Designed miniproteins, single chains, continued (5). Designs and how they scored, part 4

Each design is a single chain, and the fold is of that chain. pLDDT is the mean over its residues in the fold that is shown.

## One batch from the design tools (miniprotein)

Design m16112
Fold by ESMFold2-Fast:
Structure m16112 (fold): chain A 71 residues (1-71)
Amino acid sequence: DRAALEARGKAVGAVALFPDLFDPDPAVRAAAAYELGAIGDPAAVGALRRLLSDPDPRVREAAREALARIG
């Protein structure tokens, strides 16, 4: 099943990035948000919405871009 293989690949990539969304370095959090947007996994939407309230403006911008890419 092509769709199942694609969904599994996206889920594995998103899970690997989730710890980086909570990193104390805002550059790491911003990079993880951009990558989650590129993967397009809707499971990341909740975590990305939390980053819209991040104290660092670059992290907030990355979260907005990622959410726009996911839909």
Scores: mean pLDDT 73

Design m16113
Fold by ESMFold2-Fast:
Structure m16113 (fold): chain A 91 residues (1-91)
Amino acid sequence: MLDEAIKLAEEAVEKASGTVRQVAEGVLDNLKRLKEAIEKGDKETALRLAIQTLFLINVGLVEAYMEGNEEVVELFRKLRDKVLELIDEIE
């Protein structure tokens, strides 16, 4: 699941531009940090990073929707679903 989320974020970075791309880059960075926290067994840091990532995804989804970038909207929707699944697994 986490590797799929990272791949979706990488695709969003590739397909987005401007502010949406900056948000996608932030999501990608947080997902990589989340992977490190999970590998270290740092559940508290992992949960915090997952929640922060979810906030950024919601920002990216709104911005992509406002720009009419349907492909990036779909990527952020899938990414949100994957991060919600990850939060359930961490808790």
Scores: mean pLDDT 86

Design m16114
Fold by ESMFold2-Fast:
Structure m16114 (fold): chain A 63 residues (1-63)
Amino acid sequence: SLLDKINELGKEIQKLLQKIKLSPEQEAELDRLDREALRHYLAGDLEGALEVLEKMLEFLKSL
């Protein structure tokens, strides 16, 4: 279920990225969040990975 939620959020983030043109500063922040989510995922912290992906989605929606 957590993996399914992570997959669904990842797809939603990808759809938004196709519509939004990011500034270099916004792109750097997105990259930072992406690296943070990946670190949690590789450590087996699926809840932490999900939380960071939710922050990424909120960031993109705030633009």
Scores: mean pLDDT 86

Design m16115
Fold by ESMFold2-Fast:
Structure m16115 (fold): chain A 71 residues (1-71)
Amino acid sequence: AEELLKKGKEAYEQKKYEEAVALFEEAIRADPNNTESWTLLSKAYLELGKNAEAQEYLDKAVEIDREKLRE
């Protein structure tokens, strides 16, 4: 998970947003409770102009943080 997240951040910094999306989606599959992965996926979708998808993933990050506070 950590390695995939690192590669995704590197792709994002290089403005390879489609590659960053794929890497962040893989990071989420490995660790779906990592809020950072959801937030970064949202940012990558914003850069691609996909505002609706970006909002959906940001809402997921908020939901995961709320669940962690309850457990």
Scores: mean pLDDT 80

Design m16116
Fold by ESMFold2-Fast:
Structure m16116 (fold): chain A 55 residues (1-55)
Amino acid sequence: APVAKEALKKLLEEEELTEEEKALIEGVIEGDEEAAEKLAEREEVAKKIQELLDE
C-alpha cells in the first residue's frame, strides 16, 4: 500500500535505527517480501510501523 511505504520512509529518517533495520525497511519500500517478513519478526519496529499506519 502506498501509505505504508510513506510511513516506512518517515521511520527510516526519524528513528535511531540499526543498519540491519534500515536495510530491512529499505527492502520493504522496494517491495521485497522477504524483507517484510524479517521486519515483522522485529516486534519493536512492527509496533512503530503500526503506530505510523494508525495515523
Scores: mean pLDDT 69

Design m16117
Fold by ESMFold2-Fast:
Structure m16117 (fold): chain A 75 residues (1-75)
Amino acid sequence: SGLTPAERANVEAGIRLALNLAKNGYDASTVAKGIADLLERLGAPQEVVDAARKAAESKNPQERAKYFEEALKLL
């Protein structure tokens, strides 16, 4: 994968935070966008970036949680 172990750990922590916020009904859109931008800058695989972008662009917490769970599985 395109991420170092340290970069992966930091990204996983961020995604898990955003996922927990989404599962509890909070609008985590700003956090989600930050995670997608970070993954893209770090050169993560395109499918991971795409899943994170879909999470960031999602209009409801349930859809956002779905895409963040997909991003975690692809890491």
Scores: mean pLDDT 79

Design m16118
Fold by ESMFold2-Fast:
Structure m16118 (fold): chain A 70 residues (1-70)
Amino acid sequence: MSELEKKFYEERQKIGEEMKAKHDERVAELRERLKDKPGWEVAIELFRLTADVEDEFYKKWQEKKKELEK
């Protein structure tokens, strides 16, 4: 494995762990905010939140990848 591939793996793992923690926190906040809402509305908001976090992860990973390729 190249040194660059090792750095990619390590940095991706770090970003993944950070995004998981952020997702868990946002999900908890969302559930509390929507506690009086019907389950289908909560499901839609959870789907949007998960998509947003995945988008943030992808963007953050792409930026980090560019930095590591320099």
Scores: mean pLDDT 78

Design m16119
Fold by ESMFold2-Fast:
Structure m16119 (fold): chain A 61 residues (1-61)
Amino acid sequence: EAEEKARILTEKGARALQEGNYEEAVKYFKEALELDPDNELARRILQEAYRKLGKVEEAEK
């Protein structure tokens, strides 16, 4: 199920953020949003990860 896969990817991304691997976190959250575009949690965290990487422009899209 797309929701289940999106949830797993969101958890992997959250772990990457906790470890300071912002680039890896962005990858996982982008994949999660491709599966579930309405996932507000993944969208919020993706924006935060972009800001941490200094990519504010990407966070605002």
Scores: mean pLDDT 74

Design m16120
Fold by ESMFold2-Fast:
Structure m16120 (fold): chain A 81 residues (1-81)
Amino acid sequence: SAEATEEAARRGKELGAMGEEAGAGEAGRATLVGGGSLAEAAAAGKGVALAGAGASDKMPAEEAIRAAGAGAAAALPASPF
């Protein structure tokens, strides 16, 4: 139902905000240290972000996933490795 979808999206967003960047960043980093490309790292982060943030019927999922993946990839080089 719409209420269940809204509640799931809200919970997914809260958990996604808390763990999305950490989980997506870790997935991206693991891809890079495994010899993957930046594009593959972004795709891995996007997958984790989709799972953590929860799919939404009301947001443009493609744009949200792309932004989350780009953010995760951008966060990696800023950290001391």
Scores: mean pLDDT 50

Design m16121
Fold by ESMFold2-Fast:
Structure m16121 (fold): chain A 60 residues (1-60)
Amino acid sequence: RRLETLRRLKAEVDENIEMLKKQIERHKDDPELVKKYNEQIETAKRIKARLDEEIARLEA
């Protein structure tokens, strides 16, 4: 059950990254906003990496 929760959270993070990429495409004429969205994507990638580590630990 905990593993299922972590996989769901990872899916939500992946969805958030895709949404942020779409925002970058919509606002590509605003370099400051693009930079901010890229920073948020990098933060989301770090969260995803931590979730991957926890999932791997539980599957060991």
Scores: mean pLDDT 82

Design m16122
Fold by ESMFold2-Fast:
Structure m16122 (fold): chain A 66 residues (1-66)
Amino acid sequence: MEEYVEEARKALENGDFDKAIEALEKAAPYSPNPEQALGAIRLARASTDPEEQRRLLRGALKIVEA
């Protein structure tokens, strides 16, 4: 789990949203709120604006870390 979270964080820092989404989806089932984490990831996938997608993915990362 922790390795997926770190992978997602690094992908976000590098602007690799596809990699961040993949890592977060793998981490989501192990989070305290799996359904909420997956919901946030789904919203990020639907976003076409890079800055909005980054914001949504940071939110998903916070949910899976919590």
Scores: mean pLDDT 79

Design m16123
Fold by ESMFold2-Fast:
Structure m16123 (fold): chain A 79 residues (1-79)
Amino acid sequence: SLEEEIKKFEEDLKKAVESYRQSGDLEAAADLYVKAGDYFENLGRKELAASYYRMAAEFYEQLGDTEKAEEYRKRAEKL
């Protein structure tokens, strides 16, 4: 049940991120990855949370938002 919900969440997330990439809204895509990280951190899925925070950091770095990129890399590292 929960694993099925997680798979659907990840599928929906992937589609939403791809939609934002296609519209050029990389900041919205980064924000979605942060929310995914928060979601999985709250579920105790630390490795998944860390992966999503690293993805957010990579997008923030592409946007030139070095402060947010560093923030989410450090959050991922501490998990």
Scores: mean pLDDT 86

Design m16124
Fold by ESMFold2-Fast:
Structure m16124 (fold): chain A 57 residues (1-57)
Amino acid sequence: MPHDPALEEGERKALALIAELGPVLADDKEALRARLLEQAPHLSEAQVDALVDAMVH
């Protein structure tokens, strides 16, 4: 797919946030999900769920 600069920046920011908060929120998917939605509101819930699932699972 063609790159969307806003989507790329948001994905990178979300991954950095997961790397920072993942060890702290490993057992709390809801808190991690809420944080991602707050920090990357341009991502859909499905995209956030996929990122959380990939990092926690």
Scores: mean pLDDT 66

Design m16125
Fold by ESMFold2-Fast:
Structure m16125 (fold): chain A 58 residues (1-58)
Amino acid sequence: MEKAAEELRERLRELGFSDEEIELAVGYLKRMLAAGYSEEEAINIAIQGAESMRALRE
């Protein structure tokens, strides 16, 4: 879990997301992992969710 959370934070920082948006995505990642998704699936879903939210606001 910690490795997946750190990977997600780094990838979202590289994409220009704010710290607040990154922590929301990490919260979503943790819920997806708790629901039985793999780390790779959870990271991909969290990134897609963050990009979709950004597109709606821009």
Scores: mean pLDDT 79

Design m16126
Fold by ESMFold2-Fast:
Structure m16126 (fold): chain A 65 residues (1-65)
Amino acid sequence: SAAAELARERGLRLAGLEAVEEALKKVGDMDAEIKIEVRGGRTVVVTATAGDKVVTVEREAEPVE
């Protein structure tokens, strides 16, 4: 249903936002290169690179109403 599809989309957006925020906090530099990958439509993988520092954060997306 359209409602279930929207719930999955919202879940991916939230997981992505949280992963980016965590990766930026962990790398310790707001001037960073961010790479975002979505795997299997459920897992968001964010890699933040700042100079010699590389941080990878993974978040599993859950449907959000």
Scores: mean pLDDT 79

Design m16127
Fold by ESMFold2-Fast:
Order: structure tokens, then C-alpha cells, then sequence
Structure m16127 (fold): chain A 92 residues (1-92)
């Protein structure tokens, strides 16, 4: 079990408890239910948004967008976020 923290544009913090084996689509649905909006939500320095198909779109600091499919696991999402954070730290 992990707690995922998301910050919306107004600085509101939304917390979602999930297992590492949970599908990203379930997390996306819970985020949509909690926020009511499909706006960019900031998580660990990257912007996250729920797409129409239930996937998560991750906006990187360089403006590029990576798509995490609804079928991926929360563990895979966290691994991707960690990789991006480490790459940014290495380049800084």
C-alpha cells in the first residue's frame, strides 16, 4: 500500500491510497471522482492529467508528454516518476 499525493492548480492536495499492483485506470478514476476535473495535477514535480481513455498523461518540465496506459500498475507509474526525477537530478 502506498499513498499517492496530487496537487491541483489551486494547491489542493488529494491523497489516493493504492496497492502497487492496482491498475493506473483505477487511480485515474478515483482522481477524477475526487477533483471533478481533468486538469493537470502536480505529483513529484511532474504534471499529471487523466485522459479520456482512463490513462494518465504525465507532463515533463521540458513540455513533453508521456502517456501511462490504464492497464499499467501503480508500481510501474511510481518507477517511471522515479526515473524521471533521477534523470532531472542527474542533469541539474
Amino acid sequence: MVTLEFTDREGRVVRIDAALSDPVGAVADRLRAATGERSWIHELGVGLRVADDGSLEMRLPDGSVLRIPASATVGELLDRVREIREEMQRLA
Scores: mean pLDDT 67

Design m16128
Fold by ESMFold2-Fast:
Structure m16128 (fold): chain A 69 residues (1-69)
Amino acid sequence: MEEIAKRIAKETGVSVELARRAVDLIERYGLKINEELLAYLLAKEFGISVEKARKAVRLAKELLAERRK
C-alpha cells in the first residue's frame, strides 16, 4: 500500500494521504468504482482540483488491476 500510494503521489502530484485514501476506497468498492464520483469526493476532502484527483484515481485503479492479474 505505502509504495503504491507514494508512486501515485509522485506521478500525479497529489498528496500521499489522498493516494492512500483512493487505494483504500478502490479496495472497498472494487475496480468498477465510478472514477468521476471518487475523484469529486477526494478533491472536496483534500482541497484539490477534480482533474488532479481523477488522474490519481485512474492510476490507482490501473496499479491495483495489475496486482489482481
Scores: mean pLDDT 79

Design m16129
Fold by ESMFold2-Fast:
Structure m16129 (fold): chain A 90 residues (1-90)
Amino acid sequence: MKAEEGIKKAVEALREGLEKAASQTDGDERQRVLAEGYRKALEALKEGGANEAIKDFEKVREQVRASAGADETTALAAAGLYFLEKVEEK
């Protein structure tokens, strides 16, 4: 897979995860759906060899966790939204 195809698949996985999470009324299921979207996105990026995109995505996630003490769901949502906005411009 090419890096651009990996990024495209990662964006779709994150969007799907966010949309499904928004429809959930259970907080635990919302977290699970977001985590699945994140994992699918990382798998797509790895298959595409998009190492810089992986690094940027994880950097945002860790920054949110470290600076705000955010839980995993909040960190994943913030990283996912940032990644989507960044990719839309490219």
Scores: mean pLDDT 67

Design m16130
Fold by ESMFold2-Fast:
Structure m16130 (fold): chain A 96 residues (1-96)
Amino acid sequence: MRERLERQLEGAERALELLAEAERAVEAGDMERAVRLAEEALRVLREAEADESTIRAVELALRNVREAETPEEALLALSMARIAVAVEKTALREEL
């Protein structure tokens, strides 16, 4: 149990870093980099066996970033994904 929770926590922390970098990429006008960073965050969460609801939230955000017509839409999508990952991180911290 502890090793699995620690792996999930590490995955959540890394995903938060990647999503924050994706937001900075959007602000810099680099949408290709933002998509790549969001894809990496999703991969990290899947490898860490994150909660299915968290994975789905990041998948939705990635789709919305790809379909975004404005930087504001992309930032909103990434922000929602970061909130979902942060909620999971908090829950994991309470179980450790």
Scores: mean pLDDT 85

Design m16131
Fold by ESMFold2-Fast:
Structure m16131 (fold): chain A 93 residues (1-93)
Amino acid sequence: MALSAAQQEAVALARARAEELRAQLEKTVGPGAADAAAEAYLRGALSVAYSADAPLTGYDGGAGPAEGGSGAAGYYAALGARAMLEWLEARQA
């Protein structure tokens, strides 16, 4: 559990974004569904956040987690991963 400063920053941002998503969804789909969606989003975002130190050094986003292949969980996990990839790209520009 040794994370670099960049990985710590990315993980903190991923958690913050998952909480924002939970709060937004709670207003429309209720707390239980919002919590499930936020958890899936966080899992997807964290898979990318751990690559924050080396997104351009042979990182293979195609080796995504074996989970999230279908349904709402898959959708939110992909959304979280994409949001973190976009953030990392913007951060390095």
Scores: mean pLDDT 67

Design m16132
Fold by ESMFold2-Fast:
Structure m16132 (fold): chain A 56 residues (1-56)
Amino acid sequence: MEEQKELQERMERAERLAEELKARVKQSDNADKEIESLDQSVERGRAQVQKQIDEL
């Protein structure tokens, strides 16, 4: 139970950081491609964390 909470909390922090980075990147001309890449990375990270939680 505690490990599940820790993994979720870490993922939520990573998602918040990714959103902050997306906001900063959005101000540049290369924003669209970078935002797309970040979204996919976050989605894969969420799936990985969920799998780890299920395996606990």
Scores: mean pLDDT 74

Design m16133
Fold by ESMFold2-Fast:
Structure m16133 (fold): chain A 114 residues (1-114)
Amino acid sequence: MNEAILGATTAATLVGSTVAVRAVVEEGLPLEEAIRRGKEAARAAADAMVAAGAVTEEEARRAIELADPIVEAAARAAAEGGPEAAQRVANEAVARLAKELGLEAPELDLSAPA
């Protein structure tokens, strides 16, 4: 279901990007390490949604495939332009995905606690 995939991708992107951005901005970690941690956090969020019965394993797998490049882009944006740049990149990527799926775009706040 497109709504389930968008919802899972949004949740995975929010968690993963927040972790990656904090790793870059607050912890000063190398970009590759920040991206790795963000992707691990995104996967954990998707796995938690499967455990809660919110999405299927197949929907979660697709959500991770869609979220991973967004988490990477947000981490790179944070390294170059700080957390505001990362939030813009993440929101633009999720908005493009929502449009491709024929759905309304959610707004992400990467300053929210993980």
Scores: mean pLDDT 82

Design m16134
Fold by ESMFold2-Fast:
Order: C-alpha cells, then structure tokens, then sequence
Structure m16134 (fold): chain A 71 residues (1-71)
C-alpha cells in the first residue's frame, strides 16, 4: 500500500512494541492500542495475547483495556 497514514505507522510500531523485551514498553503499547486504536480489528487480538504476558502489570493493562473496549 502506497498510502501510509500516520495512524497505520503508529499501529505497526505499537504491535512491534508488544514483543519488546522491556515490560514497561509492552505495558505502554497495550495502553496506547486500547485508547487510540480501539476500533481497529487488530487491537482486540493483540490485547488478548497480552493477557498471557509474563509481566503482571502488562496483563493488568490488557485486562483494563479489554474491559474498556467491550463495555
């Protein structure tokens, strides 16, 4: 696709950051996905994967974002 919207670039970066070795980076990516990309069909599956994250703060953030999106 030749049309790169700033939102698509940000979404791609956030999805990459969910695989970061730094749990603080993953936790921020979860929050940003839930708040800024709530209507993107890639967001819900990404947040569901984050529920299985080894870091409890990342899992808590994913749960909070999923609760917000499914309210």
Amino acid sequence: DLDNLPKEEALALLLEQLSSPDPAVRRRAVGALGLDFSDDPRTLPALERALSDPDPAVRAAARAMLELLTA
Scores: mean pLDDT 80

Design m16135
Fold by ESMFold2-Fast:
Structure m16135 (fold): chain A 100 residues (1-100)
Amino acid sequence: MAEEIKDAVEALAYGNVYLREGNYEEAIAYFKRAIELDPNNAEAYANLGIAYYKQGNYEEAVKYFEKALALDPNVSEEHRKAYAEAYEKLGDYERAKAIR
């Protein structure tokens, strides 16, 4: 289980594997573990946002995207696109336009 992982880099790596496989529940667990081990890991927050976006949980996706940007404003274009779409799903078209 993700809780047994003691290394933030290892937790992030497992999260990324599950995210690619479409196992968003497991991806979320591993990204949350990465954040517990390293609370300043902007990539873990950004990828946690992507996992929530893929589940259709747009409020959580936006929350973790904003935290990722607060830690590192240079998120990838792939992350920016998904998060802009999450804002559009929430009806926040002005914020979505500002991200793109």
Scores: mean pLDDT 82

Design m16136
Fold by ESMFold2-Fast:
Structure m16136 (fold): chain A 88 residues (1-88)
Amino acid sequence: EEERKEFIKRLQEEYDEIVKDGSPEKRAELRARLEKEAASGNPLAQIEIDVLEALDLIRKAIGYLDKVRHLPSLEERLKAIRELREKE
């Protein structure tokens, strides 16, 4: 379906741009728009929300890794990551 392919392509491009920019406001705006579309009965919008959630989890994991890379042991890094996750 042409509309479906264009929707997915546009979402991927928008997400890549937002990630490059690092703007939490733009990410929130995109998510709100997708949530509105999902509420209107668009099943693709729900799938895209799920994808955005997965990407956010990956970015959080990378952020945790960056914050703990100065710690000398794996045990200390895992403890720090656990504490960061509990704080959020």
Scores: mean pLDDT 69

Design m16137
Fold by ESMFold2-Fast:
Structure m16137 (fold): chain A 70 residues (1-70)
Amino acid sequence: SEELMAEVEVAMEEIAGAVALRFGDKEAAIEHYQKAVEKAEEALKKAKDPAFAKLLEEMKRRAEEEIKKL
């Protein structure tokens, strides 16, 4: 589904950001977390299911919080 693809894409960027951070690459981590936020925002514009929208908002918030720490 389109929703599942969007969730996977956001999750992949979050994972990439976390991996970069574990290896001390703050620049790469910021780039991936920014992509996670952008992908979540685009998915939110199309989200019709409130539960899916809440999940995307939580994923976006986590990525924004990780950027704030860096």
Scores: mean pLDDT 87

Design m16138
Fold by ESMFold2-Fast:
Structure m16138 (fold): chain A 57 residues (1-57)
Amino acid sequence: SEKELILSLYGASDEEIQELLEQAKKAGNERLIALTEKLLKEKPSLLERNELVDEAL
């Protein structure tokens, strides 16, 4: 489910986030694409990243 993919972003490495972005693109999940692209572009701290993931849930 989408929630399981979003939850996997907690503690994910940049490499794992890139893999999730590719999966999101293949699925056409615009929300998950936007979230993963934002995380990779802005490179937020772990705390800030977790807050963004929480907002997406």
Scores: mean pLDDT 77

Design m16139
Fold by ESMFold2-Fast:
Structure m16139 (fold): chain A 82 residues (1-82)
Amino acid sequence: MEEIERDLEAAEELIEEAEKALKEGDFRKAAILLTAAAILLVGARIDMELNGIEDPELEERLRELEERTKELMKENDEKAKK
């Protein structure tokens, strides 16, 4: 449980840094940070599934971070193509 919470916190920090990098036009840094966040989120989801963790609050937080990461990755990809 605590390990999943720590992974979600770390992913959130990476997403915040990625948003800053994207705003500054550093698309490569944003891509790296978002990839790292995505890896942590995949790990957290696998850990929840393997351990049968049914925590609605953690599940909601995970879903929010997964969506935010996907949106930022799409935005970064589109801006990098310009």
Scores: mean pLDDT 83

Design m16140
Fold by ESMFold2-Fast:
Structure m16140 (fold): chain A 76 residues (1-76)
Amino acid sequence: PPSPTALEAEILLGLARLYVGISKLLKGEEQLPLLEKAIELARKALELAREAGDEKTAREAEELLEEIEKELEEVK
């Protein structure tokens, strides 16, 4: 069974992806709070995934962070 830390990382990554998905339905400044929440969740997911040794979740979190940073650059 997954450790509590690994499970938390997976849940936080899923929530980050959800916020990114919702942000794509919005334009400009309205995207900002959703993308900022997504980056916070993805960073926490990456930290916990690394602690748990969950390489797959860590890689996915890193990829999502790169995507969010690109979207934030377009908005800001």
Scores: mean pLDDT 82

Design m16141
Fold by ESMFold2-Fast:
Structure m16141 (fold): chain A 87 residues (1-87)
Amino acid sequence: SLSDRLAELADSLPEEEKEKLHEALGRAQAAAAPAAEAAPTREEQLRIGLRAIEEAKKAATEAVPEKKEEIEKILNEEIEEVRKEIA
């Protein structure tokens, strides 16, 4: 799962970077949650989720630039899965 992949990445990081990654991802998720819950259709909920993952990718890569490639790989895979679900 996405959570498992992100947890494996986080476990490879020093404690400070691990906290920054968790905070960046958590903030992006928390910001999107009200809109996702209020979404009138599954399609709109998925589109909100897609935007949240893209924001999480930006925040996480800014927080831990040393792991930019690994973060982008994990989150881009999730973006593709969400796009397939929308289609």
Scores: mean pLDDT 78

Design m16142
Fold by ESMFold2-Fast:
Structure m16142 (fold): chain A 90 residues (1-90)
Amino acid sequence: SLPDYKQLAADLYTAMAEVFLKKGRYDEAIELAEKAIEIDPTNADAYIVLGRAYLKKGEYEKAREYFQKALDIDPNNEEAKKLLEEVEKK
């Protein structure tokens, strides 16, 4: 069977965004995660990266919205649940 190139591309952009996020390069992390979502709008991990980047920038409302979107896609995502709880404390 042919590989799902859209899923692979979205996962790659999400992984790259995670690397930039770890380096404190939040704007670049946002751009890469947005590309992942443009390719695959069901990629919950990309929404988690967006939320984490906005959280690091102090944009708590945007962070909450993206963590909620990740949970809408994957309701059992423990990372998104934990991050949403952390944002609610702000």
Scores: mean pLDDT 87

Design m16143
Fold by ESMFold2-Fast:
Parts: structure tokens; C-alpha cells; sequence
Structure m16143 (fold): chain A 56 residues (1-56)
């Protein structure tokens, strides 16, 4: 992947997913919350689902 991000929200979603894959749940949640705050409906749905999976 080379700069296929359409928005800041997608960038934060990607960074959160990378943190999640490393087992850094605190950092993952932080990035997902940032992605949600950018008002992208598709990113918001995805990020909220990932936060719920982490909190289980």
C-alpha cells in the first residue's frame, strides 16, 4: 500500500489496526477514537466495532 488513504480518518484507522496487530491495545484504542472524531461514517462504524472487540 502506497498512500491510498482518502482522509485523516482512514490514516488513523490504519495506524490503530497496526497497533492492534502489535498487541498495543491502549494505542490502538487511542487511534480508533481519533478516527471516530473525524466524522467519517464508514470509518466510525469500523473503529467502534474494533474498540468493542478490544474491550471484550
Amino acid sequence: VEREFKSEAEKYLYEGTRALLRGDFEKAIEYFKKAISLNDPEVQKFAEKLIEEIKK
Scores: mean pLDDT 76

Design m16144
Fold by ESMFold2-Fast:
Structure m16144 (fold): chain A 65 residues (1-65)
Amino acid sequence: GMEEGKKLMEELLEASRALERLVRNNSPQEEIAAAHKQRVEALKKVLEHEEKMGRLAPVVSSAPE
């Protein structure tokens, strides 16, 4: 549902923010690698959810307002 999709997007955003913060702070490679893994997993979950719901990016001929 909508709530689940929102949670997945929030997880992706949090993972991206955490990764950026670690990179800015010159954190150890292990921390950065772990954050990268979390971000990739969050991305996969978002993509799987969209695919499962049959939500595909519209082709150029499908342009509603």
Scores: mean pLDDT 73

Design m16145
Fold by ESMFold2-Fast:
Structure m16145 (fold): chain A 70 residues (1-70)
Amino acid sequence: MKKGIEYLKKAKEAIKKKDLEEAQYYAVKAVEYLKDNKEVVELIGKALEAAFRDKDFEEAIKLLDKAIEL
């Protein structure tokens, strides 16, 4: 499995635990490996906004699942 997708899965698990520090760390790592995929980067950004700004962890998980499937 590519490292970027591995980090997205870890970010998703962190969101499920409501560990926002761990989620941000793994999301940033995922972006480093997936930066050339604009759609994935946009989905990661939206997921972080949903989790940190809106406290909508369910939406954040859905957005990360979409990024993983791309």
Scores: mean pLDDT 82

Design m16146
Fold by ESMFold2-Fast:
Structure m16146 (fold): chain A 61 residues (1-61)
Amino acid sequence: SMAEIEALQAEMRELSVQLGDANANKDSARAAELSGRLTELGRRLAAAGVAPAVAGEIVAF
């Protein structure tokens, strides 16, 4: 559903900010955990039929 997709996208945005902070602080353990969660959310968005381009904007290198 759209509401579920919006919720997943919001969570990915929050985790992306936290990942940026973890990387800036050289917190490798937290960065690894956050990267894993972002990957899982990306899989869920893909399974929900969200276009790869939309998901890619959030998980871009």
Scores: mean pLDDT 74

Design m16147
Fold by ESMFold2-Fast:
Structure m16147 (fold): chain A 71 residues (1-71)
Amino acid sequence: SADDLVEKGEEAFRAGRYDEAARYAQEALKIDPESLRAWGLLAASLLRAGRGEEAKEPLRKAAELSLQRAS
């Protein structure tokens, strides 16, 4: 499931494997493109990997979904 992929990505992130964490987040988003958890993981992973330009779209998407959930 998308949640299982996010959990694997979060484990990779904790291990400092940021590129692997980003890949798991991307696979989760193929299953659930509205997953705030997956967009947040992708953004954080890309930032930690030094891929800040690639993080811009995931950051915007996470912010949009957070606002919808908070509203």
Scores: mean pLDDT 86

Design m16148
Fold by ESMFold2-Fast:
Structure m16148 (fold): chain A 97 residues (1-97)
Amino acid sequence: TVEKAREAIEKKDAGTLLRALLKLAEEKRVEELVELAKEALKTKDEQILRAVAVALKHAAELGLKSEELIEIAKEILKLTSNPLVKKVAEEALKLLQ
């Protein structure tokens, strides 16, 4: 899952990245989720940012609360210019708090 997520980030494969991050959230692997999300944000690609935002929202819905996930959600809001990505990141941030 971790290696698959890293390959997806390199290829900018948002769909594969989303599935990998969702699996990490479901397995409660918060440290790996945080690390991969930080790597993904470096792409500044809107589809990749959307995948991370959706995964953070899902993690929050599963009850995973972490200061690092809050920081990542805030960073997505700074990086994105897409209103739909902003909305998901705002929803994730609200649930993580």
Scores: mean pLDDT 86

